# Designed miniproteins, single chains: the designs that were tried, part 92

Each design is a single chain, and the fold is of that chain. pLDDT is the mean over its residues in the fold that is shown.

## One batch from the design tools (miniprotein)

Design m3186
Fold by ESMFold2-Fast:
Structure m3186 (fold): chain A 67 residues (1-67)
Amino acid sequence: VEELVRKAGDAITAGDEEAARQYADQLKASGHEKAARGVYLALEGKRTGNVDIAQEGARLAAEGVSE
């Protein structure tokens, strides 16, 4: 879970939207829905330039990992 979230974060930072979506889809498919939602939200925030949404997404993804 932690590795997939980190890879998704790296992909978002690199601007690789497709890779970020793939990692989020893998998290969701494996039952880590909260972490997946966080990644999707962080990606949306970066795409739209909304820093608050991006930060909320990152927080949710981290929370989904640690639980």
Scores: mean pLDDT 78

Design m3187
Fold by ESMFold2-Fast:
Structure m3187 (fold): chain A 88 residues (1-88)
Amino acid sequence: MEKKEEEEIEESIEIFIEQVKEYAGDKITDEQLEEIRKRVKEILKKAFELRQKVENGELSKEEIDKEIDEIDEEVAEIIEFVENIRES
C-alpha cells in the first residue's frame, strides 16, 4: 500500500471515530471504539485494494460490482452496531 493511501485511511478512520463518539456519547466503550476502528480500517483497505485491481485490469465488471456490494454491506453492519449501542 502506498504511504499516501495509508495516510488517507487513517484520516478517514479518525473522522469516523469522532462522529461515532459524538453520536453514541458515554454509551460506547473504548473496546467498542477499537473494534469499530479495526472494521473501518479493513473496509477502507479493501476499497483501496479494489481500486488498484481495477486500475491494473485484474477484475471484470461483475467482480467489481460484487466487491462494491460487499463493502456496502460491511458499512451497513457498522452503522447498525453503532445504532444498537446508542439505543442501549
Scores: mean pLDDT 78

Design m3188
Fold by ESMFold2-Fast:
Structure m3188 (fold): chain A 85 residues (1-85)
Amino acid sequence: SAAELEAMRREALDRFGALLDAILARGEAAGLPEEQRWALANRLSEALAALLDEMEARRLSRAEFEAKLAEVIAAIRAEADRLLA
């Protein structure tokens, strides 16, 4: 339903917003160059956009959305950890 899609969209935006804030704060504290911080933010935005596009194409059930969101978040966290190590 439209309400379910809207709820999933809000959840994805909320989870990505929190992740972005946390990663940018860690990057700033670690002295990561601004260019690299913005590159990471752009990668996060691309991942979010791809997830939203797939969801809005009505290809994802709630279970598929939850699994995909977890995979995307894990991948971005791993990328951030590589840059911040």
Scores: mean pLDDT 80

Design m3189
Fold by ESMFold2-Fast:
Structure m3189 (fold): chain A 73 residues (1-73)
Amino acid sequence: GGAESQKYLEIAQQLHEDIAAEYADTYGATVKPVEVKDGMPLIHYTIEGLDRQQENDLAIEHVRKKKEEEERQ
């Protein structure tokens, strides 16, 4: 329902902002707004000088590492 989508969006937005700050400091990243398709938020980061594929891979890797750390703790 809408409530579940809203909650997931809030979590994704917070994660996006946190990752954005870290990426900006580390890689000089530019952050794009969270996109929503079929109730699923898509997190995008734009890093100047990188190809779309490389940019996407870096974003996925960072999210993966954060989730892995969360699962460990």
Scores: mean pLDDT 61

Design m3190
Fold by ESMFold2-Fast:
Structure m3190 (fold): chain A 73 residues (1-73)
Amino acid sequence: MLEELREEIARINAELEPLREQIESLESELEPFAAALEAEAAAAFAANPSRETLARLLLEALRALKKKVLEKL
């Protein structure tokens, strides 16, 4: 019965392998972009700390991230 479990795990891993590579690639490409957005947002917020600034920065970050994701599709 342990052999059947190993076969199932191996099959699932084989099916996920091409998708895992694509997901990891996309995540690694988006990580430096997200880090740059965070740094920019932190600097802008520090310069003008307010609820309006936070809301604007969140919307700008969401729009930028959405555009970047759509460019990769």
Scores: mean pLDDT 70

Design m3191
Fold by ESMFold2-Fast:
Order: structure tokens, then sequence, then C-alpha cells
Structure m3191 (fold): chain A 78 residues (1-78)
């Protein structure tokens, strides 16, 4: 069960990388939650889920910052 959630999280994280920035952010959030839940099911999976969760979190933050900068620059031009 925990393994399945971890696998689903990895799939969503990969799909996020192939998607638009807005859709990617949603996929990264979902993968982050799945990794957190998978860690609760098995101590052995917890280490892997924590590592993958950190990667998803980094991807989420990068896209958030990029979108914020783009919007801020657009507002300054108006």
Amino acid sequence: TGELLLEQGKRLNEEGEKSTPEQGITQYQSSYELYTTSGNYSPEIRKESEEQKKRAEENYEKYQKELKEIKEKEEKLK
C-alpha cells in the first residue's frame, strides 16, 4: 500500500515536469501529499518518500517563484 502511493507520487511528479507550469504545480502538490501519506504506512518507504517529497517541493517552489516574477514584471509594465 505504501509502495503504491510512492509509485503514484513519482508518476505525478514526472507528469508535472511534462505539463504547463500551472498544471505542473498542481501535480507537484499532489505528489507531495502522496509521498507524505506513503511514509506513514511503512518506515522503510519513509526514507524514499521523504527524498522524493523534497524533490517535489523544490519543483513546486521553482515554478511558484517563476510565475510570481512573471506576473510582477507584467504589473510593472502597466
Scores: mean pLDDT 69

Design m3192
Fold by ESMFold2-Fast:
Structure m3192 (fold): chain A 93 residues (1-93)
Amino acid sequence: LAAQIAAAQAELRPLMIVGSVVEALEMGGEAVEELREALERLIAEDPDPRVRAAAQEALKMLDEQSEEHLKRAREARKEAEERLKAYQEELAA
């Protein structure tokens, strides 16, 4: 159980990071700059290589804002929401 919970959380963090690009772009201005700063700190300081890779991907998406990057970010947000819901159901059961 503990290993399954840890695995679920490890999968959620990268998806949430990539998905955060959508929210920042929807809010605009300061939210984009705040996210960029947060992503740069994650790349420099986070011990999890999966989190660092997701932060690098998200930072590139913020810079390029291509249709493909935005589709990927929206998919990541949806996956994070679905996984979080499944995780909450497991805790309730």
Scores: mean pLDDT 76

Design m3193
Fold by ESMFold2-Fast:
Structure m3193 (fold): chain A 87 residues (1-87)
Amino acid sequence: SMALDRDVRIGILQIAKGVTKIALEIAKKKNYPEEIINLLEQIIKLLDQAIEAERAGNLAEADRLLKEAHELLKKADKLDEEWKKKK
């Protein structure tokens, strides 16, 4: 395939997971709303599942999980904006 190599894709997902874990720790330290914290934890779980789907060669499942993670990230971002305006 002329697409990115699987190991490169898995590496990118591991970076995304690492960045999300750092964001989660910062959110907890800054007493972010529990709903936002729960969304970040769910995104990490979906990224782990996407990595395992990639390792299994299930590209369709990896894509589905990444789209789900992206929708949760959009929700978290919207809630963050709303929370900052209320504060």
Scores: mean pLDDT 87

Design m3194
Fold by ESMFold2-Fast:
Structure m3194 (fold): chain A 111 residues (1-111)
Amino acid sequence: MEKEKEEKLKEAEKLWEEAREKLEKARELSKKENELIKKAQQGLAEDKEKTRQEIREVTRQVIEELFEYKLKLDKAISIYEELGEYELLLKKLEEEGLLSLAERIKRKLKL
């Protein structure tokens, strides 16, 4: 039934959008981390120990968001591959600038 393919495509699109949101959040957290590091290096931190702990916590959050990004992206890619939607998958990878992944998929398909 065509409905099962449509439902799986919607799941893959939702996972791709959720992956984008996780990547964006990771980028925002990385910016905050860099600002805290810069402030600490310039001696502008009122409490060095507190700033050090804040840097560690933000670094942990960046790692968690990047891990969730990878999980959601890999699951979305797997669904597109299972459905044989390689043209759509390659277009999405190229639009996101994931050129190394796009080349890997092309090699797997012998394209």
Scores: mean pLDDT 82

Design m3195
Fold by ESMFold2-Fast:
Structure m3195 (fold): chain A 65 residues (1-65)
Amino acid sequence: SALEEFLSTAHQKVLDLLEKAEKEKAEILSTNPSEEKIKAIEQGLEQEIANLLAEGDRLAAEAAA
């Protein structure tokens, strides 16, 4: 099912998002430090994780119907 496939990969997707955000923040800190750019990356990460949770909730609701 779509839910089962989502759940089997959700853990890795979160880890990939965290790793990408940390690499982007490290690059900014080493090249052109900017609190605004760091904050934008952190806000983007938070939104991406929220989107994954919403997708999981939607698939779970559809599977229960």
Scores: mean pLDDT 82

Design m3196
Fold by ESMFold2-Fast:
Structure m3196 (fold): chain A 83 residues (1-83)
Amino acid sequence: MSPKEQALKLAEELARLLGERYGEEAAKRALELLREEIESVADDPLKVQAAAAGLKALIAKLRGDEEAAAEYREKAEALEKAL
């Protein structure tokens, strides 16, 4: 999959997890916002990678995996500093 397709898949997974906690309307709104953000950076591979790392960090945190969340957050921060 392209980096953009991977980021969009992560956005769908995050929205699903948010829907499980906060309901279907929260999932719908989160997905709309995340898709718009990913589309806005789709032409920059580094920005897409940073977005994907940030999404992975938040997904891990929502799943209760604090160690994985910390690792992905550090990766996202490193990529953002390189922009």
Scores: mean pLDDT 80

Design m3197
Fold by ESMFold2-Fast:
Structure m3197 (fold): chain A 71 residues (1-71)
Amino acid sequence: MVKEGEGEDRTPSGAWGKVKVKVTEDGIEVLEARIGYEVPADATPEQVQQARDEANIAVVRALNKAIEKAK
């Protein structure tokens, strides 16, 4: 038996993640993963790193949501 799930998460800063998975008896397959974030042109290295960290958190949350929906 094969089930598919899709999850999306967005942070207040606008960073986001979207993941689609396929869950089988043998495990979990990631079919699609998308990530996005924006920083100002004058952003400091710290601001860029913060945006990347937030986007990574959003993708992980999207993955977890996709897995739950596929159950």
Scores: mean pLDDT 80

Design m3198
Fold by ESMFold2-Fast:
Structure m3198 (fold): chain A 73 residues (1-73)
Amino acid sequence: EIPVDPELVRKERERIEEEMAELIAATPDEKQKEVLEKIGELLKKFAETGDRKYADEALELLKEYRQELAKEK
């Protein structure tokens, strides 16, 4: 109902893109690719609808993915 602020949309998109680029560059493993593909789909929906909930979900998945990588002892 309430339209998303274009500045917030742009900042969120740039932030997610930066984090995704870092992860893609770090490791091309198939398990990681599945998570990255899901994040990519959410970003596509965000760009298509402008609904910030897709950006938030993408960021959440990205954080979970980074936590899995950080679990190495």
Scores: mean pLDDT 69

Design m3199
Fold by ESMFold2-Fast:
Structure m3199 (fold): chain A 69 residues (1-69)
Amino acid sequence: SSRVEEEARRIVRRLGLPESAVPVVARALERLLAGEEVDTDELGRALGLDPERTQRLMRELVETAVRLR
């Protein structure tokens, strides 16, 4: 949805990730909103992130999903 993409873009910008990360982050956010689990290691590998940056991304995704529910 457009709202999920807007929120994903905000997360991407806040964390200093490239705009190419938006579709990956949006998919992860949609999964969390659907009550599905997101594989943290897979997400980090897809975006080329180290464990610390991946953990920060997961925190932002969870906080955003809670706010949107």
Scores: mean pLDDT 86

Design m3200
Fold by ESMFold2-Fast:
Structure m3200 (fold): chain A 60 residues (1-60)
Amino acid sequence: PLDVRALTPAQAQALIDAMVEAMNEAGEIARKENLSTVEFFKRFADIYAEREAALRAALA
């Protein structure tokens, strides 16, 4: 789990931005591939997890 105490407001905003980007990317994939709601959320979760891990590594 991400240590929230380690985040500045700017770092928290970067995490929010990563979540929004992941949502948009998953939305584009869902539209292109005609995914169900469940499949959309699975794609979003996977993309967000990757982006969060990358951001956490960059902030460490």
Scores: mean pLDDT 78

Design m3201
Fold by ESMFold2-Fast:
Structure m3201 (fold): chain A 56 residues (1-56)
Amino acid sequence: SAELRELGKQAAARKDEPVSAEARAAAERYLESHGLDPARFPEWVAELAHLLELQA
């Protein structure tokens, strides 16, 4: 829980930083798999992409 909370804070802090194309594509696929249009939620795509990079 503490580790996940810290990763979430780091991802949010990086929201304005560039993400890799691979992380962005993975984030977009994740949102699409849940019925969400990534183009309508660009901030969520960026935050999720940063979170995925931090987990790697």
Scores: mean pLDDT 72

Design m3202
Fold by ESMFold2-Fast:
Structure m3202 (fold): chain A 88 residues (1-88)
Amino acid sequence: MMEELIELAIELENLARELLGEPPLSEEEKEEIREALSKVDPKEAARQIAALARQLARAAEASDLPEERKAELVRRAREIARRAEELE
């Protein structure tokens, strides 16, 4: 459960960074996410990840990115939301 939630949170943050044209998370930044999530209730973390992933999918659809890039980011965001919902 917790390791899967950490993976989803890292994927979500990397997806947000791709949408903003930022580089992916460093190893140090991934460790910070792991530490933060270890202190949160897993079910609450899952709900928040799912909600944020759905919001990110909408943001990607509304972005000025190329059509193929939008489709990829939307698909990835929806996949993160689905996986997080399964962990609730």
Scores: mean pLDDT 84

Design m3203
Fold by ESMFold2-Fast:
Structure m3203 (fold): chain A 74 residues (1-74)
Amino acid sequence: AAEEAAAAVAELGRSDPSVSQEEVEEARAYLLSNPLLARYVLLSLRLEEARAAGAPAEELERLEAELAALSAEY
């Protein structure tokens, strides 16, 4: 979860040349030290990716339910 969110941030840093390596490292450290936030970020990214890809409504509802449950704890 936290490691997956950190990996996603690293991928974004590699894809966007305007993002410095120091900014990527800071974001990774923050996400790794905050697993609840890391899970929220990861689920949000997965939901947006699924929407952009035209995933079936069932999958979107599942991701939205997971995000809503996590949001209640945040």
Scores: mean pLDDT 72

Design m3204
Fold by ESMFold2-Fast:
Structure m3204 (fold): chain A 85 residues (1-85)
Amino acid sequence: GHMEEELLEEVRERAKKAGFSDEQAELIRRSVKAGLYLVRQGASVDEAAEKSRELALMHGFSEEQAELAQRLSRDAGERYLESLR
């Protein structure tokens, strides 16, 4: 939906601002999109964020970069759920 698309664009821009390349930022955006899908299916925000971290590591991100991807995913999931209240 519209809210999901806005959150995903914010994630991409925040990743770029944090020093990620355009390619890495797009990968983080896709990882967060998968996490938001899981949250919509009833998974916790923490479970979704951990999946985003795992995906980043699988694609060659450093531990530090994967931790940032996890935080961005958690933030997006929390904001998505808050928008439903």
Scores: mean pLDDT 82

Design m3205
Fold by ESMFold2-Fast:
Structure m3205 (fold): chain A 107 residues (1-107)
Amino acid sequence: SEREEKLKEMKARFVALSLLQDIELKAEKGEVPEKILEIAKEAYETFVFVDPEAARYLLQSIIALVEKRYEEAEKYLEEALKAAKDEEHKEKIKKLYEEAKKIVKEA
């Protein structure tokens, strides 16, 4: 129903915001590179209103990457790609994920 979809989207947006705030706190503590926070902010701002489930899963994948939980990161990436509304969103999700993965591996 429309009500159930709106509630699901609201929950996804709340979770996405909480995940972004966790990344912000990790960056303030020097636990993640500033570029990871920049990627996380871009993911949030790009998707939170237009594709909130994709935003949530992409941010979960980024957190898993910085924690070196690569299998979980790939799982969250797959969930983000399944949630994505169109091919343009899927390509942007892949781009942001690969940029984050590169930064994590170079750190």
Scores: mean pLDDT 89

Design m3206
Fold by ESMFold2-Fast:
Structure m3206 (fold): chain A 71 residues (1-71)
Amino acid sequence: MEELLRKLIKLSTIEQAFLALVASVLYSMGRYDEAIETLEALRDDFRAQGNEEGAKLADEVIEKVRAEKEK
């Protein structure tokens, strides 16, 4: 049971890292709305896991993407 839980946690961490990468690629392509949507999903996942530092960082990135979209 413990080993299965660790594997699930590890997969969730990999999925979060993948979401961050996808958001970065979308941003570099100028697809700001999709980048924001992906970052919001990442932020919510961090908050669900109690990773407040990760959630705060995601919010800061979202605001920067929104500012860039407005230009």
Scores: mean pLDDT 72

Design m3207
Fold by ESMFold2-Fast:
Structure m3207 (fold): chain A 108 residues (1-108)
Amino acid sequence: FSRKALEADRRVEEAGRRIREHLEAAWQSKDPEVRRKHAEEALRIAEEVAEWSGGPDKEKALELVRQAADYAVAGIDEKTRQEALRLVDEATGLIGGNVDRKVVEEER
């Protein structure tokens, strides 16, 4: 593993953590405006990392985070929250895979 690959992994993990934090903040709020702002920020973070990673799964990863953001705005029940977090984990995995491939290709 190169230092560049480790830095890429940390960036994806940090983005996933920040996305989850914003979605959790949305679920903790009863104010629809606050919930919307946190959901929008989570999607913005996902878009930035997906654009940086590139790859064929970029659009799929963004759609998964968009679904999670919709769940955070519309629902507050535990099952919906757990499903949204699962979608974020799946999206983060797809972005991480694309980033690893990009780093290997760029080092050639």
Scores: mean pLDDT 71

Design m3208
Fold by ESMFold2-Fast:
Structure m3208 (fold): chain A 73 residues (1-73)
Amino acid sequence: MEFIRAAVKWELEQAGVSAEDAERIAEEAARLAEDPEKMREAIKRQLEKLGYSEERAEAIAEGVVALVQTLKA
């Protein structure tokens, strides 16, 4: 759980999300790590609330989910 949160936070920060917002989103995403679709939707929703476009939010969310799935494989 802890390493998934750290990996998600790092990926979001690389995409330009602030450390504070990345930490909050990563905590929510880590709780949904067993359900990739819910995780993707939650990340996308949070990024849209921060002012990211739907297209950009979806791309970032997909990248984060792919990273988490790789780490869990």
Scores: mean pLDDT 81

Design m3209
Fold by ESMFold2-Fast:
Structure m3209 (fold): chain A 60 residues (1-60)
Amino acid sequence: MEKALEQIRKGEEEKKRGLEMVQQATTTDEVAKGIGRALRGLGDAIDTALKNGLPLSVVK
């Protein structure tokens, strides 16, 4: 349980970093990379929650 929450937090952090990349982006390529990173982080957090039977409300 605890380890799963830590993994979810890591995914949330990747999402935040990806969104920050989008906000700081000056080119379309940078926007695409930021979006990809944010979606991957969110996906990892959701996948971890689902695999461990945790409610999606733990993902922010």
Scores: mean pLDDT 78

Design m3210
Fold by ESMFold2-Fast:
Structure m3210 (fold): chain A 106 residues (1-106)
Amino acid sequence: MRLHVLFGSSTFIAQVLAQLREQGIKPFILKDSTLEKDLPAAQKADDVLFIVVDPERAEELIDRVVEALKPDEIVIYVGTDASEETRETARRLAERFGATLVELPE
């Protein structure tokens, strides 16, 4: 399976979803607020989009999702207009998890 990780606003979420649909990808939407409940359904999906609402907990939450899903590929999306802290966090996490970093305008 592929794990897509997103940091950003509702506008950025819509943009990433539109890009995935253009590629023929229909991801299972996983949120940090419902993580425990929705993980079993996410494990059965070919593509999962994990929406990170709390960036301070991003590393711990992504680590847990990666351990549970065991993805073959990880893609991290970050807005070009995101704060320097958010962009640096996204880059650091991409390096840690061997993920592809995708920067998109919001």
Scores: mean pLDDT 80

Design m3211
Fold by ESMFold2-Fast:
Structure m3211 (fold): chain A 87 residues (1-87)
Amino acid sequence: PVIVHPIVLDEASWNATALRILAQHLIAEAEAAAKESTDPELVALYREAAARLRALIDGDASAAELVAAMNEYSRRLAEIRARQAAR
C-alpha cells in the first residue's frame, strides 16, 4: 500500500474513538509505505508519523491532539510530494 493523499480531519466532526481507528489505519499504511518507499525523506516521515500517532493512541491524547497530528502528517507529506513533482 502507498499513501498518496493523507486524510485531513476536522475535530468537530470526529469523536476520539473514531479518530483512534483512523489513526491506527494511518499507522499501518505509513509503516507499509516506509517499507516500499526508496525516498529517504518519505521513509523518515512515514516512520515519524507512525511513531507519533502510536504514542498519542497509547497515551491520553485528546481528539484535538489526534487531529493535529494527522493533519501535520498530511501537510508534510503534501509538501514532500510537491517538491518531488517539481524535480
Scores: mean pLDDT 75

Design m3212
Fold by ESMFold2-Fast:
Structure m3212 (fold): chain A 62 residues (1-62)
Amino acid sequence: MIEVRRVAGSGAAAATAAGEAVRSGLAVDYEVDLKTGEATVIAADEEGGRAAERWLERAARA
């Protein structure tokens, strides 16, 4: 189990990343703070963790 934690820059960006991660099966658990844009992802393995980081990087640019 790999935990990945990033700040997406906005709550809206974090919520978008969470939706995409769930839809794509990139994470086993996802928590988003809509006020701060902070997202925490719990991935099943290292590959899932890397995928989650890529989605959060995309969100941080929004």
Scores: mean pLDDT 63

Design m3213
Fold by ESMFold2-Fast:
Structure m3213 (fold): chain A 84 residues (1-84)
Amino acid sequence: MRELVEELVEEMVRASEELAELLISGKLSMEELEELNKKVLEKLKPKVEEAKKHPEAWAEVQAERAAEIKERNDKIQAEFEAAQ
């Protein structure tokens, strides 16, 4: 369902932002980042499996939010590069 896909996308983007902040702050190693990413995926697995049943809703939400997601990802990348 569309609402579930929107929630999933938002949770995934927020998790990426949180993990990036922890990495930039030096609290997280690359190995710890991989472990936390795996835990996030396991937590989101029921929503991911449900979203896979609705590929049209997934494509629609991604298209509508493409600019927002790109902006947020670009910000994460810029902050990561600036922290070097």
Scores: mean pLDDT 75

Design m3214
Fold by ESMFold2-Fast:
Structure m3214 (fold): chain A 98 residues (1-98)
Amino acid sequence: EFNELAKEELERTLEEGVSASGLTILVLAWVKYNEAPEEVKELAKKLLEKMSEKQKKTLEGLSKEEVEKNKDFTAEEIKRLLENKKKVEEKKKKEELE
């Protein structure tokens, strides 16, 4: 489910203490303009506090119309990217086992 995948990505980014990836920014933009569970909103808020001012400004500069018209910001496309990332990581683990 999209909300579970979004939650996992936001939690992972927070735990690793790394800069938000392009995929994480897509999740944050979707959460900003769409109804998300409170737990996902809280994770997004925490991550925004940890982001650089440049990344925050980029996210703030994205209008609702831009998010709605851009295919990369749809829940379906973000879900596909999150699922593909998980499959690639699982495949790499499987190939390492030989």
Scores: mean pLDDT 70

Design m3215
Fold by ESMFold2-Fast:
Structure m3215 (fold): chain A 58 residues (1-58)
Amino acid sequence: SRKEKLRILSEYQEEAIDQKAYKALREINDLYVEALKTGSLTNEELEERMRKILEELS
């Protein structure tokens, strides 16, 4: 669900802070804002962008 995806995104945010990965942190913040706006972001786009962020943090 979207709520569960946002919870996972919060975990990525914590990891980005720990790694001082400021570019990834910005991308996470932008994605979080977009995901909270109704109709602005599909679940497919959310999942794809989350996957890219995870790859940057790995």
Scores: mean pLDDT 78

Design m3216
Fold by ESMFold2-Fast:
Structure m3216 (fold): chain A 89 residues (1-89)
Amino acid sequence: MREEALRLIEEAARLIQKAVLESDLPPERATGLVLRAIAAVIDAERLGNYEGALRDLRQVVDEVLAVDPDNPLAKRAARLLEEAERLLE
């Protein structure tokens, strides 16, 4: 379960990073969101902080969906994060 949750978090982070770069976000904001997604993956992988990673990645998803509500990568990332949270119950 833990290894599966980590894989979903890593895939969600990859999709979120692509969504940020493809969205109409200002460059400074986009850079901050990409760095946040990278830091979340590092926290999950190295420190086992899955709760923090899920929270941070959800915030990045919400920011992308606020400017691009139909972004398919952001929507898929959100679903992967929900699945990862269920596996960590």
Scores: mean pLDDT 85

Design m3217
Fold by ESMFold2-Fast:
Parts: C-alpha cells; sequence; structure tokens
Structure m3217 (fold): chain A 63 residues (1-63)
C-alpha cells in the first residue's frame, strides 16, 4: 500500500471516531511537524498512525 493509500485509509478510520475533528487536527499538526523535520512520506504516515492510535487509546476508542 502506498503512503497516499495508507493516509486515505487512516482518514476514513478517523471519520468514524467520536471527536473526529480533534483527531484530524492532531493529524494535520503531526504532518506539518514531520515535514518540517524532513521525514519521508512513509515515516510521516507511521508517525501519524502512532499518535492517533495513542490519542484514541487514551480516550478508550478503538483504532
Amino acid sequence: MTPTQRLGRLVREIMEMPDASQALGLMEETIGEARAQGLSRDEIVDLVERRIREWARERGLPF
């Protein structure tokens, strides 16, 4: 799966969450930060998935 396809899947999963707007905001901030640090597209997607998963777990949400 390409980084673009992985990101698309992640967005769809986020849209099914309560407070999807907060998760999307975290995703946008994470992408911006990672791009500023020169991370690859695969590394950016991995970091976003990790941060959203941690955020969801803290709130007792499935991800």
Scores: mean pLDDT 79

Design m3218
Fold by ESMFold2-Fast:
Structure m3218 (fold): chain A 90 residues (1-90)
Amino acid sequence: MSEALKLLAEAIRAGVEGDMEKARELAEKAAEIAVEEYKKENPELSEEEVEKIREETYKHLLELVEKVAELAKTDPEAVEEIIKKLEEEA
């Protein structure tokens, strides 16, 4: 079970509920776990490359959380399906 996907689902839920502070904290944790998993699969990566991947991953996950939270204003059913799929894949 992917802890990163579970944390991302929790981050999206927090964002949809309007708790952007919690959403950011959960997205940061999801990025850290995803990068650690990627690093274990790619041990040849330099420390500089790992840090760059971490920063880009966090940025992308935060942008995803913000976009999905915005989508919830127009299509809350689609957002619930996204969260459910992430939890099922975790």
Scores: mean pLDDT 80

Design m3219
Fold by ESMFold2-Fast:
Parts: C-alpha cells; structure tokens; sequence
Structure m3219 (fold): chain A 79 residues (1-79)
C-alpha cells in the first residue's frame, strides 16, 4: 500500500541519518510547514512533543512528512 511504502521509506531514512536533534532554525521551519499545510492542533502538538523529547532531525522530518501525506489524502478524499 502507499501508506506502508511511505512508512518503510521514512524508517529507512531515519535509520540511515545521524542521531542529531533539529536546530532551532529547523524547528521553526517544521512549525512553518505544519502551519502552512493546515495541520490540526493535535498533529502540531505531536510534532512539538517529538521535538521536546529530543527526537532526531530525521525523525521530526519523517513525522512531518507523514502528517502532510495524511492531510493530502484527506483533501483528495474530499475532492
């Protein structure tokens, strides 16, 4: 499935990336992307929790990409 393929791709990217937290500038970019895409308060809260827990840059970016993919799927279903 498309969702399973996306998860596999993102997991591989996180595994192959350095375990380095996002910089403040990268955190601001993630917040801007989430806001611009119209992600729910709950999805934005989940991203903030990952950042607060010291998740890697790759993990935060993967979580954002998953949230954006789910948002696009909701938009496609509504069209």
Amino acid sequence: SEAAALVERLEARVRDSPDVPPSPAEVERVRREAERAGLSEEERRQLEELIARGASRAAVEAALEMALARQRQREAAAA
Scores: mean pLDDT 82

Design m3220
Fold by ESMFold2-Fast:
Structure m3220 (fold): chain A 79 residues (1-79)
Amino acid sequence: SMARTLIVDAGIAFARGDVDRALELLEQAIRTAAENGDLETLRLVADFAETMADSLAIQGDTETAARFRRLAEEARALV
């Protein structure tokens, strides 16, 4: 539940343009889900981070997109 709340909060931060906060919250979600063996939440973080990365890449922000893709890959590696 805590890790899922962090994903929701990350989405709100991203929608508000606070990219650094969104990244921090997703990193916390990965750590929390991994500590609890919550594979479903790790898959959700991966999918969500990839969606954010795709949105940023479409806007031409390839550097920030790469940061979100690294989080998605980290989450997938733990599943």
Scores: mean pLDDT 87

Design m3221
Fold by ESMFold2-Fast:
Structure m3221 (fold): chain A 75 residues (1-75)
Amino acid sequence: LSRKERQQLALDALKEFSKLAKTVQELADKGGASAQDVIERLERMLEEAGFKIELKAGEEVPYDEIIAKLEAAIA
């Protein structure tokens, strides 16, 4: 896969996670993970796919904002 293809795959995966965001966040909380822990994992995954962005966590993971930034970066 090319870099752009890997970036698209990572974006598609994140879009799927965003559709399940409430369930993912609930499972993370149950496992003792904070929104910051989830963000750090996403940041590493995105960096492996070639994205150079900073992710910010508030009380929950801002999936919609992250997806919008990644779509802009791919375009």
Scores: mean pLDDT 67

